# Designs tried in a protein design run: designed miniproteins, single chains, continued (5). Part 82

Each design is a single chain, and the fold is of that chain. pLDDT is the mean over its residues in the fold that is shown.

## One batch from the design tools (miniprotein)

Design m18821
Fold by ESMFold2-Fast:
Parts: structure tokens; sequence; C-alpha cells
Structure m18821 (fold): chain A 60 residues (1-60)
């Protein structure tokens, strides 16, 4: 399915973003930036979970 392919592409982009955010959090000593990255990580993890559920639904 073309839709599944598009969602899998988006999922991969979010996973790359998540890895990058985790790396930035490890390198950051600024408390404000740490708080920002933690929020972005939580939001990205939620979006990944939603995309994974949608892909699973479309595969059914």
Amino acid sequence: SEEVGRLEFLLNLYRIALDTLRWLLEKTTDPALQAHYRRDIADTEKEIAELEKEIERLRS
C-alpha cells in the first residue's frame, strides 16, 4: 500500500529525530534546553506510537 509506505517513511524520520534529540539532551548542560528536549522527546515518542498503531491497522 502506498499509504503504508508513506507512514513507514514518516516513522523512520521520527525515529531519526528521536535519536538526534536524545543525543542533544546528553550534550546539553543548559537546564532550559534540557527541559525543551525532554518535551520534544516525549512528543516524538507519542507520535511514533500513534504511527505504529496506524501502520498495524492498515496491515490488518
Scores: mean pLDDT 89

Design m18822
Fold by ESMFold2-Fast:
Structure m18822 (fold): chain A 68 residues (1-68)
Amino acid sequence: SLLDAAKELAKRAAELYARRLEAETGLKPEIKIEEIGDDLVVGTARAGDKEVTVTFTVEEVAELLAEA
């Protein structure tokens, strides 16, 4: 489903940022993935004082998959 696709994209983006934060800080990163309703996924990566949040809506993912 598009929600599953959004969740997978958020997870991979958060994992990418987590690796970068670990390289920059030398600290073990934390990753959190949240589904908000049936239309929004939020991924967060954190290490020490650094945090990156990425969001994907089902609508944005549908557009991305339809036309690249």
Scores: mean pLDDT 81

Design m18823
Fold by ESMFold2-Fast:
Structure m18823 (fold): chain A 74 residues (1-74)
Amino acid sequence: MISKDEIREALVKYGGIGSGDDTDGVVDELYDLIKKKGPDLSRDEILNAISSDREGLYNQQVRAMEALGKKYLK
């Protein structure tokens, strides 16, 4: 199953400047959503978890989370 480390690595790779500081909060939120909804997790829920305050980077973070969600569903 997907881990918090996998989520963090994806966010660092696709949009996580400063990595752990802002990313850890988003990782926890997304991990909870993935565990709670699994295959029903929507793009909008990922966007909300990442935070609208990160408009400049959130599209990349959303793509990373969608990719992780697809892996989790396999």
Scores: mean pLDDT 57

Design m18824
Fold by ESMFold2-Fast:
Structure m18824 (fold): chain A 87 residues (1-87)
Amino acid sequence: DVDKLIEKFAEEAKKEGLSPAEALVRLAKALGHEAKLIDENSLVITIKKEDLRKEGIDVSEDLEVTLVANDLANIEAQNAKIEAAAA
């Protein structure tokens, strides 16, 4: 269950004071994928086609995903402001 694993790592990241990018690197590595921090707020994750096929996903090539943790933090901050305004 990937969603529960993501939730667990997000909670652990908050407890350890990790940046969102560092938390995502740890999550990707825990899932068996290669991940590298580009900078404080950015990372790249490489998901091999063999790993995707093992999970039942049929792909022809390796998948590289670039994530910008600053965008995720901005989305979370925006959602928090909306929830605070609704309360």
Scores: mean pLDDT 64

Design m18825
Fold by ESMFold2-Fast:
Structure m18825 (fold): chain A 112 residues (1-112)
Amino acid sequence: SVLAQLAETARRLSELARELSEAAAAGDKEAVERLGKEVLRLFKEVNTLSSKAIEQGADRRKIRELGLRMTGAMIAAIGAEIDGDWAALSESYRRLSEVADELSRLAEEQLR
């Protein structure tokens, strides 16, 4: 099921974004670089699965709204990284984690 794949991938994105937020708060540059690559990979996969879920009749409005919020968090993270603002970087990934968790729960609910 596309929805089951979306739920699991969004959950994994949420977990790694949480770890990345904590690494950024600690100033762990090596962990931020390593986790950042995985978070970007999962973010792209979530976007692909979200589009496919919508094509298969999932709630377009809710999925699009959560997708925009996740994209906003990623843009904020890029800005914080350019500025060298570790506190803002941590907060941006914390927000990404929360929205990805919300998307995972939405996908699970739509399996019913």
Scores: mean pLDDT 90

Design m18826
Fold by ESMFold2-Fast:
Structure m18826 (fold): chain A 77 residues (1-77)
Amino acid sequence: SGLDAADAARFALLSQHMPQDVVDEIRRLVDEASEAAAAGDTDRALELARQAEELLKQHLSPEQIQAMRTAGIDAFR
């Protein structure tokens, strides 16, 4: 995975706000998006990143999502 220790810590924070199975699904989508991007499939990578963002929106408030964007956590593009 292309995620560093800070990104791993951010996924750990997500587990405080949503069920672990949802966190695991978001992590899988992020890993699949990274693999698609590495393979040159930008459209697939963006689709998977969008699916991860939709799961975040279902479990986090708009204010929490905005705080994550401001902190530079939302880089799934």
Scores: mean pLDDT 71

Design m18827
Fold by ESMFold2-Fast:
Structure m18827 (fold): chain A 81 residues (1-81)
Amino acid sequence: MESWFQLLDKAEELVKKAAELVETDPEKAFKLLQEAVRLAREAYVQLLRDNASADQLAQALNKLQAMDALIAATADRLNAL
C-alpha cells in the first residue's frame, strides 16, 4: 500500500514531467496532469483516513498548495495552446 506521502511525491513528479511536455506533446502533458490530480486526491483521502498529526497535516498542506499552484500553471499553459 502506498502512503499519502508517496502518492504526493509521485503526483509532483508527474506535474514536473507534464510541464516539460506542454509545448512538445500537449496531449501526453494533459494525461500526466490528470494522473497527478488523481494521485493528489487519493493522498488527501488517505491523509484524512489516517488521522494525521498536526505536523504531518502542515507538511501535507504545504506540499498540496505547492502542487496545486504547479497544476494550475501547467493547465494554463495547456489552455493557451
Scores: mean pLDDT 77

Design m18828
Fold by ESMFold2-Fast:
Structure m18828 (fold): chain A 81 residues (1-81)
Amino acid sequence: MKAEERERVIRGVAHAIRAIGLITEAELALRNGSLSKDEIRKLLEEARKHMEEAYKLGALGEKGRKEIEENIERIEEQLEA
């Protein structure tokens, strides 16, 4: 693997990990009431950006992208409840 290819994969994986981390933070914040609805929405928006970057860099497939999007949508539905 070329250094350039390796760096692309590492960046993509980092974005995927960040997306999952932000979703987990949003879920915990919603459960604990530690963040406002607007702050949680910001975390979910940032998670979507990291998900899209991971997908573009080839570190996330369509199934993984869909699973992350479904998790974001589930939290958004809970915010409207």
Scores: mean pLDDT 85

Design m18829
Fold by ESMFold2-Fast:
Structure m18829 (fold): chain A 83 residues (1-83)
Amino acid sequence: SSLQEAAAKLSREQRVEVVREAAKKSGLTLSDEQAERLAELIAAGRLDEAREWLMEEQGLSEEDAERFLAVVEKELLKAAEKA
């Protein structure tokens, strides 16, 4: 997928920063460990697991989880364009 390809162009640190920025824009509070976990799931292409984790651990609705992941995708694509 375009998201997984964009994530692959970035370092682990850059992916974590993208997740943190997306969380800030979405009003979501993530710990460093939570941001790292989400970045890892996204880099692995485990988007369904990322969505389920957001719903279970953060209490987001499916719709809010999908919106958050869309923000992450947009920010990852922007970061990857600099390559």
Scores: mean pLDDT 80

Design m18830
Fold by ESMFold2-Fast:
Structure m18830 (fold): chain A 148 residues (1-148)
Amino acid sequence: KVEETVKKALEAMAELYKLLAEAARGNGEELQKNMEKAREKLKELGKYTQEAPEAVKKAVTQALNEAEKDLLKEGNKLGADIMGQMKKLMQAFLDAAIAGKKDKSVFEKALEEFLEGMRLLASSGGTREAFVAAMEKATEQFKKLAES
């Protein structure tokens, strides 16, 4: 049961990070559409995190740590720095999803803060390519961990 919840969370994380990469590549209507889809994936992830808090947080942290290591090995320091900031945003979101089980407003606020944080990382001057690379490495690690 916990293993199945973790697998679903990792699959949803892979879809979320793919949507964030697509949003960063797009503009106008495409950006808005992909951000709305990412919002729905964050709601889904909140539910899985509430079902298996420790296991989901551990698996997500493991995947993001491996993505950061891959970026560093490739010499992509900016991508690794973005991954570090994204790990903090994701940790705050997961913690708020757990707290949101008792107070819905905590979860709603954290979801919006996560999306705005990711938007700022993607839109900073000269960071788009590094942001996309970081999202793609995270997606790869989430898929790999979900299949194991």
Scores: mean pLDDT 84

Design m18831
Fold by ESMFold2-Fast:
Structure m18831 (fold): chain A 119 residues (1-119)
Amino acid sequence: MEISADELLDALVEAIKNNPKFAAFVERTVDPGESLRDAARRVLHLIASEVYLALNDPRVLEFADKFLRGEPISVSDLEHFKKALQTYLETTDLSEDERAAIEVIIKVFEELIEKAKNS
């Protein structure tokens, strides 16, 4: 079972729109003239890079690279990255905005995993 990169991107964009703390985290790192879709791609890659460095887990960075290339993402890759994000939240002292952003990303991954398994 796989999801498209566009399906993940659309879900992240909607999550940013509907979650003020996630939006605040994105806004602090936005480049002038960057679209919300490009900001979502950049933020996911940023978080994946931080998680990779903290947990020494190259699979989360490989996930982000696939997403940036528009390659299909497996449910197994989503489940792996979700667990890595959960560990990162438990073991790392994060700003309120970044913690909220990661919590929302975990929920997005859970919803996409459930949808893919029931399709």
Scores: mean pLDDT 82

Design m18832
Fold by ESMFold2-Fast:
Structure m18832 (fold): chain A 67 residues (1-67)
Amino acid sequence: NLEGVKKAAETVKKNVPEAKPYFDKLIELAEKSSPEETKKILEDMQNVADVSKTIAAEAARLAAEKA
């Protein structure tokens, strides 16, 4: 699912703008890859995004407890 890779990359690029060139290259590689390779790339990217969301949520919880 190439569209899934593009959407995940856009989410990461919004949170870490400096990563944009790397994720743009990753999208190009995914477009040249087999469907199976693209699926694996998407799964890895989703895992990174999920970890980032968990860390952000925990930081927000701790900040709310201080207030």
Scores: mean pLDDT 71

Design m18833
Fold by ESMFold2-Fast:
Structure m18833 (fold): chain A 91 residues (1-91)
Amino acid sequence: KAEEYAKLGEEYEKRGNVLQALYYYNQASKARFDAGDYKTTAQNLLNSGNSYAQQGQLDQARQRYQQALDYAQKAGDTKTAAEAQANLAKL
């Protein structure tokens, strides 16, 4: 489920397997979105954006950060919104 997918993403990221980490982060985001949890969806999209940026896939990173910003604003999560906006500005 969403929490299990997020944990798998973290494990693969620690092992340096960024593509597998992205797969599981995206699965976690989808599961959380289906549950209506905008805050955790935004946090997961922020993590996915960071992974895309690490791979040099800047267009994908930008798209994920923009989605993270949108969902963070819907959740009232000003901290995650600020982080997503700062990361967009650094791309």
Scores: mean pLDDT 82

Design m18834
Fold by ESMFold2-Fast:
Structure m18834 (fold): chain A 99 residues (1-99)
Amino acid sequence: SRLEALAAVLPGGEIVRDPETGTPMAVVFTDDQGRRVVVLPYSLDSDQPVDPSLEPVLSAADRVVVPESTTVVPAPAIRVPMELLDDPQAVLDAIRRAL
């Protein structure tokens, strides 16, 4: 999946999985300054409830990588075009530029 490919490229990347289905929902990693970075492959907005299993992960995040269409973010955001999320190297480069 997109998230599994991304976790393989990110230093120390960890996959957050849905506890019911095992489906990858997010990737988290810690940068060289100890900041928790969460990558979401979908837009967050006020009309959709956040999955309960992601809520503590997002609340503990120092930075969140999200598609540009995202309107609500609980942490400082790195906004990327949706198509960039299909390129793990491009996402890593965007994170390196922002951090």
Scores: mean pLDDT 70

Design m18835
Fold by ESMFold2-Fast:
Structure m18835 (fold): chain A 96 residues (1-96)
Amino acid sequence: MAAKEVYVGIVKLEAKTESDAEEAKKKLEQLGEELEKRGLKVGPIKVSGNTITVSVMHESKDAVERAIEEIKELAEKMGTVSVSETRLLSVLMPPD
C-alpha cells in the first residue's frame, strides 16, 4: 500500500528571560488550541530555559506553512521572543 505523506512544522523561539518564555508558552498554547480546532495536530509546547519549541502536523503543506506563519506573527507581536529556527519536514507514514 502507498505510504501517506504528512507535513511537520517546527518553530524554535528564544525568549529574553525564563519568565518571558513561560508567558509566551501560555499564548502559544492558546494558538495551539485554535490550530487543533482547524484540524492540525499540535505537539506539547516545550520550554527549556529561554528556548520554546512548537511543533504542528497536517496532511496539507499549506496548512502547516500557515501555522508556522501564525506562530512567527505571534512571536513578533509579543516582542519578548525571537524566532531562532523553523523547519518544514515531509514524513511518510506507512499503514499500520
Scores: mean pLDDT 82

Design m18836
Fold by ESMFold2-Fast:
Structure m18836 (fold): chain A 89 residues (1-89)
Amino acid sequence: MEREEERRRVIRETAEKLRLIGEQIDILLEIRNLKSATDNIIKLADEVIKKASKNNSLPDAVEVLKKVLELLKEGKVEEAEKLLKEFLK
């Protein structure tokens, strides 16, 4: 009935998606700034983001990327690569 209520619903849904996209970008930039991040890690992280966008799994991708960032901060590069590959399976 009221266009303003429908507009608010659409805006909220769009804002939530943009928030999750922003979180993914922020985490990816942090990953790229780590000396432990290899070219393979960066490529796998990009593929995770692409898959999440296609499959509407943005929250799952954010969770995986946060865990990868933690592992890279600890120098656990092999574990980070395995986690990214598992998401891409």
Scores: mean pLDDT 78

Design m18837
Fold by ESMFold2-Fast:
Structure m18837 (fold): chain A 91 residues (1-91)
Amino acid sequence: NISNHLLSAISYLQSNNINGAISSLQSASSELKSLIPKLPGDKKGEAELYVLKLNDMINLLQTNPTETNVQAAISLSKELLVFSQNISQYE
């Protein structure tokens, strides 16, 4: 599920396993995108923005995995973890 992928991503980022983090974030992005049709209208737009942010962050980690970008990825993953818990009833 989305929450488990995000928890794995946070763990990988904290251990500087960038490839593991990218894989987990890609899984989270794919699962979230697949869930969008099931979400109520107020959550669809928010989920679409998070998919966009995840894809941008994945690209950033692939091309420029600086400490700053790793910390930004951890912050985004934590924010999205809260959102994923809010929408878990639709999974």
Scores: mean pLDDT 88

Design m18838
Fold by ESMFold2-Fast:
Structure m18838 (fold): chain A 103 residues (1-103)
Amino acid sequence: MEKVRKALEEDRARALAELEASEVPPAVALYTAALALAFFARERKDEELYERALEVAKEAALLLIDESLAKRKGTLTEEERRELEERRRRLAERLRALEAELA
């Protein structure tokens, strides 16, 4: 358990750095940050923050699947790329708001 917590803290720090560096961070960073936030919200017994963090994690996971499927199809259109970037931007904005509530 303690080794998992330390790994989550390190993964969270890297994911938060990605969120700070870009308005459109990688979907992996969004997913990692959302899962870590859910973990810490649950430890603090903040059920509302926990549920909202899980919702963001779920959407980030779906985005990861959609990006993987798009990559497997070979060619990303400019429209598809913009749609995926907009989804990452919206998730990043939601995550930053939730992270502010934890602080």
Scores: mean pLDDT 81

Design m18839
Fold by ESMFold2-Fast:
Structure m18839 (fold): chain A 67 residues (1-67)
Amino acid sequence: MEYNLTDAEIEEANNLPKDGTSPEAADEEMRNKILKAIDDVKNGKIKSIEEAKKVEGVNENIAEGYL
């Protein structure tokens, strides 16, 4: 699959700060991977959708910028 998120990586992203003081480029890459995982959960494959949404609005910012 194009996204290879581990449960540990998703949990780590869930604790990301929302002030934009997060760790550098690695943080943005993780956000993009979570977004892809969200699309897969629509098919009922991945079960971390709510965790990705709870990454303190990171998912909202990514979704808005993606559009």
Scores: mean pLDDT 53

Design m18840
Fold by ESMFold2-Fast:
Structure m18840 (fold): chain A 90 residues (1-90)
Amino acid sequence: SELERYLAELRRNLREPPDYLPGDRELALDVLSESSKENIEKAKKLVEESKEKGWSREETLRYAREVLKVDGETIATIEALLDLDELERR
C-alpha cells in the first residue's frame, strides 16, 4: 500500500532524520487524496493542538498512536499533513 510505504519511510526518517524534510509534496498529497475527509479533519485538529503544546513530530505521532489509538491510515494522514504544513510555510 502507498500509505504503508509512506508511513514506513517516515518512521525510518524519524530514527535517522535527513538534513532536510523530504521534498516529495506529491507523495504527501497522494496520501491526503486517499484519506477520508474525517481523517483529514482529525489530523488537522491534532496538528493544531500539537503546535499549541509545542510538541515535536515524534511526540505528536506517539500521542496519536498511544492515547488517541487512531489507525495506521489516520497516522499516515497526520504525517502527510505535518509534512505539507512545513513545506507550505517556507
Scores: mean pLDDT 69

Design m18841
Fold by ESMFold2-Fast:
Structure m18841 (fold): chain A 70 residues (1-70)
Amino acid sequence: MVAQMQARLASNRQTADELVQRHLARLARQKQASTTQQDRDQLDQQAAQFRKQAEINVQSIEKHLQQLAE
């Protein structure tokens, strides 16, 4: 049971990481297409905010996985 729960949480985290990476890649492409420094700075800010929120969610999953591994 524990191994199945660990596998499920790991899978959910991987899926979340993939979605985060795809969104960040999209923002990076928009930044490369941007003609002004202001637009690039705003895209960097959006990416930083998104990473911060995603990190909080990932930390919760990692804590649960760590507790199950003990």
Scores: mean pLDDT 74

Design m18842
Fold by ESMFold2-Fast:
Structure m18842 (fold): chain A 59 residues (1-59)
Amino acid sequence: AAAAEARALAEAGRRGYTAMHEKVDLQIKKLEEAKARSTDPLTIENIDYAIERLKKLKE
């Protein structure tokens, strides 16, 4: 159907947008892993702040 083809083209454009969001998500994931390995509360707080900044970038 023409609507399905239009959605496929929109999804191709969305994949480029998704790739940018995926890079941000990977960065957040790395920071979350670093946070999980950290025992210093100040380091954890700094990582959490960085995660919040990256989440805002996706908005």
Scores: mean pLDDT 72

Design m18843
Fold by ESMFold2-Fast:
Structure m18843 (fold): chain A 84 residues (1-84)
Amino acid sequence: MTREQLREALEEGLTLNLSEKGREMIEIALRYLDGEISAEEALERLRELGMNFPSAEAAVEFIAEIIESLLAMRRAIEKIEKER
């Protein structure tokens, strides 16, 4: 996944009805991708949320993968609900 694709996935994730911690995780990942915070700062903030990752890149990839899975499930449910 490219940096642009990761950013798009995370931004779409903000449309999900997530917990406060879930939203904070996405915001941390987006700030890291935008260069607003360092990898060390991103990892520290994620650790404060109870999430331990070996690197900021691994954290962003993991969060984006979960968001993509949730978005795929939401799309499938919406299609089932709107088809008849």
Scores: mean pLDDT 77

Design m18844
Fold by ESMFold2-Fast:
Structure m18844 (fold): chain A 63 residues (1-63)
Amino acid sequence: MTEEEEKAAYQRIVATNRADPSREVPAEEARLAFRYAIRHALENHPLTPEQRAVLEETLARLE
């Protein structure tokens, strides 16, 4: 999977939720969106070493 696919899944979920918050999100799209959000946090947010380790471990589990 590419980072582009993960970003696209995140954007689709946001758009769908704005149109109908009760609509169920497919599990695969939710996983891709979560991976994008975690990668974005690791690159762009000032994280402590402990916070970074937790996010990296979570990302590895989403493979």
Scores: mean pLDDT 71

Design m18845
Fold by ESMFold2-Fast:
Structure m18845 (fold): chain A 68 residues (1-68)
Amino acid sequence: MDELAQQVYDLLTKNSIGHTLEESLELTAREMARQGVSPEDAKAALLKVPGIGEDTANRVAKLVAEYL
């Protein structure tokens, strides 16, 4: 989980350049789904990212489920 949280943070940081926060979350959700990350694990990882709250983590978890 700590490794996944770091990977999510790095991916969000990479995707934030030239993108809105919403676009970064969409790109991150697609990549997590592609790697087979569950919606629950995605939510837990996002909640460990500084500045990400429960509402945002829930939204990304829903997107991961939709991309699976």
Scores: mean pLDDT 74

Design m18846
Fold by ESMFold2-Fast:
Structure m18846 (fold): chain A 79 residues (1-79)
Amino acid sequence: ETKTTTITQKSEKPLAVADLGDEPLPAETRTATANLPSKKTEVKDGKTITTQDSLTFTAKREGNKLTVYGETTTTVTEK
């Protein structure tokens, strides 16, 4: 029987905040999302454990301030 556990961690607070300098650039909000799926399989105690991670980063720029948010989803499947 296959057991699947999914854990999603979403940060309500920015992971990083950077000031892009004192010169006002045109007000432009850019959201860039990168999804990097990773898969790891290991055998432990006679069970095959598959761990799949997905990392989503959203970068939002408001004026001279860059704010980065992160979301991690981990799915563990046991056979």
Scores: mean pLDDT 65

Design m18847
Fold by ESMFold2-Fast:
Structure m18847 (fold): chain A 101 residues (1-101)
Amino acid sequence: AREAEARRRLAELAGKAFGNIVKMAQASPEEREKYLEEVKKTIEEIERLMAEHADDPRVVALARALLEFIKWAIENIEKLTDPEFLDEFVAEFNRRLAAAR
Protein backbone atom coordinates (compact mmCIF):
# COMPACT_ATOMS: atom_id res chain seq x y z
CA ALA A 1 0.00 0.00 0.00
CA ARG A 2 2.68 2.55 1.01
CA GLU A 3 4.92 1.63 -1.95
CA ALA A 4 1.96 1.61 -4.35
CA GLU A 5 0.87 5.06 -3.11
CA ALA A 6 4.40 6.48 -3.53
CA ARG A 7 4.56 5.08 -7.08
CA ARG A 8 1.13 6.59 -7.93
CA ARG A 9 2.31 9.99 -6.59
CA LEU A 10 5.51 9.77 -8.68
CA ALA A 11 3.44 8.96 -11.80
CA GLU A 12 1.18 11.99 -11.09
CA LEU A 13 4.21 14.28 -10.65
CA ALA A 14 5.79 12.87 -13.84
CA GLY A 15 2.56 13.62 -15.74
CA LYS A 16 2.50 17.17 -14.35
CA ALA A 17 6.14 17.74 -15.38
CA PHE A 18 5.40 16.26 -18.84
CA GLY A 19 2.46 18.64 -19.33
CA ASN A 20 4.51 21.69 -18.36
CA ILE A 21 7.44 20.57 -20.58
CA VAL A 22 5.08 20.31 -23.60
CA LYS A 23 3.68 23.79 -22.81
CA MET A 24 7.24 25.15 -22.44
CA ALA A 25 8.21 23.68 -25.85
CA GLN A 26 5.24 25.41 -27.53
CA ALA A 27 5.48 28.73 -25.62
CA SER A 28 7.19 32.07 -26.27
CA PRO A 29 10.55 32.65 -24.49
CA GLU A 30 8.80 34.72 -21.76
CA GLU A 31 6.17 32.02 -21.10
CA ARG A 32 8.84 29.26 -21.16
CA GLU A 33 10.34 30.63 -17.91
CA LYS A 34 6.92 30.28 -16.19
CA TYR A 35 6.57 26.61 -17.20
CA LEU A 36 10.24 25.88 -16.43
CA GLU A 37 9.69 27.15 -12.84
CA GLU A 38 6.70 24.77 -12.50
CA VAL A 39 8.87 21.86 -13.75
CA LYS A 40 11.57 22.83 -11.21
CA LYS A 41 8.97 22.71 -8.40
CA THR A 42 7.88 19.25 -9.60
CA ILE A 43 11.55 18.10 -9.61
CA GLU A 44 11.81 19.26 -5.96
CA GLU A 45 8.63 17.28 -5.10
CA ILE A 46 10.04 14.12 -6.76
CA GLU A 47 13.34 14.59 -4.86
CA ARG A 48 11.39 14.97 -1.59
CA LEU A 49 9.43 11.74 -2.26
CA MET A 50 12.72 9.97 -3.08
CA ALA A 51 14.19 11.15 0.26
CA GLU A 52 11.02 10.13 2.20
CA HIS A 53 11.23 6.63 0.63
CA ALA A 54 15.05 6.25 0.63
CA ASP A 55 14.62 2.78 2.22
CA ASP A 56 12.60 1.56 -0.82
CA PRO A 57 14.98 0.86 -3.74
CA ARG A 58 12.09 0.55 -6.25
CA VAL A 59 10.68 4.00 -5.40
CA VAL A 60 14.22 5.49 -5.51
CA ALA A 61 14.92 3.85 -8.89
CA LEU A 62 11.63 5.15 -10.36
CA ALA A 63 12.27 8.67 -9.02
CA ARG A 64 15.82 8.73 -10.48
CA ALA A 65 14.61 7.45 -13.86
CA LEU A 66 11.89 10.14 -13.97
CA LEU A 67 14.34 12.90 -12.97
CA GLU A 68 16.78 11.84 -15.72
CA PHE A 69 13.93 11.76 -18.27
CA ILE A 70 12.70 15.24 -17.21
CA LYS A 71 16.26 16.64 -17.52
CA TRP A 72 16.57 15.04 -20.99
CA ALA A 73 13.28 16.66 -22.07
CA ILE A 74 14.38 20.12 -20.86
CA GLU A 75 17.71 19.78 -22.74
CA ASN A 76 15.78 18.77 -25.90
CA ILE A 77 12.92 21.27 -25.54
CA GLU A 78 13.31 22.74 -29.08
CA LYS A 79 12.95 19.24 -30.62
CA LEU A 80 9.62 18.73 -28.80
CA THR A 81 8.05 21.42 -31.05
CA ASP A 82 8.24 18.77 -33.85
CA PRO A 83 5.28 16.31 -33.76
CA GLU A 84 7.60 13.37 -34.63
CA PHE A 85 9.91 14.12 -31.69
CA LEU A 86 6.87 14.70 -29.44
CA ASP A 87 5.56 11.22 -30.36
CA GLU A 88 8.98 9.70 -29.50
CA PHE A 89 8.99 11.61 -26.18
CA VAL A 90 5.50 10.29 -25.31
CA ALA A 91 6.57 6.73 -26.24
CA GLU A 92 9.75 6.97 -24.10
CA PHE A 93 7.73 8.43 -21.17
CA ASN A 94 5.27 5.52 -21.32
CA ARG A 95 8.11 2.96 -21.66
CA ARG A 96 9.90 4.33 -18.57
CA LEU A 97 6.70 4.26 -16.52
CA ALA A 98 6.03 0.65 -17.62
CA ALA A 99 9.63 -0.43 -16.78
CA ALA A 100 9.17 0.86 -13.20
CA ARG A 101 6.33 -1.63 -12.45
Scores: mean pLDDT 78

Design m18848
Fold by ESMFold2-Fast:
Structure m18848 (fold): chain A 80 residues (1-80)
Amino acid sequence: SDEAVERLKELARETAEGGYSDDLNVYLLLEGSRRLPEEDYERLLAHIREVSAATRASTPLVRPPVPKELMDEARRILEE
């Protein structure tokens, strides 16, 4: 659904702006390609690329792991 895609886009942005590792974005790209309709996956992919480009200059040298809560939410949206 559009609401699911928008929430996945928000999780990708929170990960990038929070300076977390790429683990959530990698998960979204791998599982999203298998589970989302092509149109929805392309929108998510475009957003992840845009956010990554926008945050590149401010990315911290040491990136903590993505909080389990964010990973669990992404899994719930894509797998449930």
Scores: mean pLDDT 82

Design m18849
Fold by ESMFold2-Fast:
Structure m18849 (fold): chain A 97 residues (1-97)
Amino acid sequence: DELRLAAATADAEAVRAAIAAGVVSDDLPFAVLTVPDPAAVGPLAQLLLTSKDPLVRLAAARALERIGDPAAHEPLREALATEKDPAVKEAIRRALA
């Protein structure tokens, strides 16, 4: 899809357009790792709390760390309380530091 292509090519304009459109998909955290935007905090927090794929949750936690927005702290704390994957837990702790 266009978001996956934008992530692969580091197309900042396409990634920001997808965030502005409210796109919440498993490809979003990987795109935001390339183009960090605070508008992605809400969608990334949703993926971190709801995704069944630990790789998607790991990428979401890393993307939230890269953005560095304090608005992410509450969802990160909530995710840390329920997370079972050690790598995702460490990424969340790192994002909260």
Scores: mean pLDDT 75

Design m18850
Fold by ESMFold2-Fast:
Structure m18850 (fold): chain A 65 residues (1-65)
Amino acid sequence: MTDRQQLTQLTRQYMDAVRNNDVDQVRQIRDQVMQLADQSTDPVVRQSAMDVVRTMDDRIDDMQR
């Protein structure tokens, strides 16, 4: 599996977690996306993963209201 495919899969899992209102799962997926950003050698994947993490953090805050 490429880093790009892994990021795409994590994004799909994030959308499902949001649909289910599962904040704990969103947090787990966020941590996995952060780990992908740290481990990836692809600068495009690193940048995209960082952008996705910021979006996830904003969503977690909204879901806790």
Scores: mean pLDDT 83

Design m18851
Fold by ESMFold2-Fast:
Structure m18851 (fold): chain A 83 residues (1-83)
Amino acid sequence: SSQELVLAAKELLADFDLKAKEADLQQILEGLGEVPFIYLLRNSLREKVGLPKVAYDAEEAEAIKEDPVGFLKQLKEELKAAA
């Protein structure tokens, strides 16, 4: 659900000392869609931990569509390992 994805995104941002309101995240998600929303979050967090931005990947976009919340959990582990 969009609410579950928004809450997962808020928690992920907080894990990296970034604060965001649920209403703001919901508005961004509704405007962009799930895949661009997750790419925006990932690249914002990658910049925060000193990693280069990542480009769109069609195979990864399909994985995001199947389990967007699980994808964010995987991103947390990746980013924590790099920080």
Scores: mean pLDDT 84

Design m18852
Fold by ESMFold2-Fast:
Parts: C-alpha cells; structure tokens; sequence
Structure m18852 (fold): chain A 83 residues (1-83)
C-alpha cells in the first residue's frame, strides 16, 4: 500500500541518520588528538543531525515518532557530554 511504502521510505531515512550518528561518534572517538577544532566540527555535525531529525519528525508517520525521539535523545546526550 501507499502507506506501507511511505513508512518504509521513512524507516530507510531514519536508518541512514542512525548510521550517520554512529559513524560520526566512531570517527570522533578514534581521534588520537581531540583538538578544539575537531571538537567544534563534531558539535556542528551533531547539531546538524539534530536539526535534520526535527524536520523528519514533522513529516514522519506516528509509527516512527518513538524511534526518531530515541535517536534525537542520543544526539542530545552526545552534545551534553561536550558542553
């Protein structure tokens, strides 16, 4: 159905956002020297991801809202660790 196709597309988008967050965190953790410049880029990456999830939440079906909120909470937790 059209609804199932819509949910599937949003699930794929959410999976990509999850992979992007995991990759961003892994890249930051792998840095031998965590400079102020690298920290700023990491913060900017997290804030960009948070903004993208906020936009996704506005259009995503109710079935995905909990998963979006979970990923948003993970991004906010990473940002809180850096502040």
Amino acid sequence: SAREAEIARFREQLARHRQSLDGLVAAWESLKVKTPEERELFIQGLERGLGELEQLAKTAPPELQAEIEELRARLEAELARLR
Scores: mean pLDDT 87

Design m18853
Fold by ESMFold2-Fast:
Structure m18853 (fold): chain A 92 residues (1-92)
Amino acid sequence: SIEEELEKYREKVHELALAGKRNTKEAVIESAKRGLLRLLLEKRISEEEKKKYLEEIEKLAEEDVEKASEYANNLDAELTWGRRLASRTVSE
């Protein structure tokens, strides 16, 4: 079940954060998997898009963990909130 897999990744991300390992490559990738599975469950992305985004995040994490984290967080926010959250932080 996607819901069971989502909960498992959510727990793993929380565990890594409590251990102070939030900025590790592993933590960033696990957080991205959780976010993408949630978006797939909500039908905001396709399975193909999930795979593409995960591959890009994994590639970025090999080069710059912080950049990968920023990309994943921005992508999750845009797809979850339709940029509605971002528009509240800037004068439009």
Scores: mean pLDDT 68

Design m18854
Fold by ESMFold2-Fast:
Structure m18854 (fold): chain A 97 residues (1-97)
Amino acid sequence: ELAELLARLHDPDPRVRMAAARALVDLGEAAVDALVEALNSPDPRVRQAVLDALEMQFSREAIELLETLLPRLSPEAAARVQEEIDALRAFFDTVGL
């Protein structure tokens, strides 16, 4: 359930936050609203867990998901997500994937 995953992003245990963030990223399109809410969160721990989970995804599908999130993010969140998109694109361009 998306609401439960969002609640777990506020857990004091960083392992619980990371597990929830990874579950949201793995859901992809189905979790777009939840990912936007988390990345726009005033809590830096919530934002960082989602950014770390996105950074751990090394796929072109992850780039497409991130691009879907961009127009719905705050300027600060959009800048961080754009950095992840640029890093992933540079990685795939370099390794020929």
Scores: mean pLDDT 79

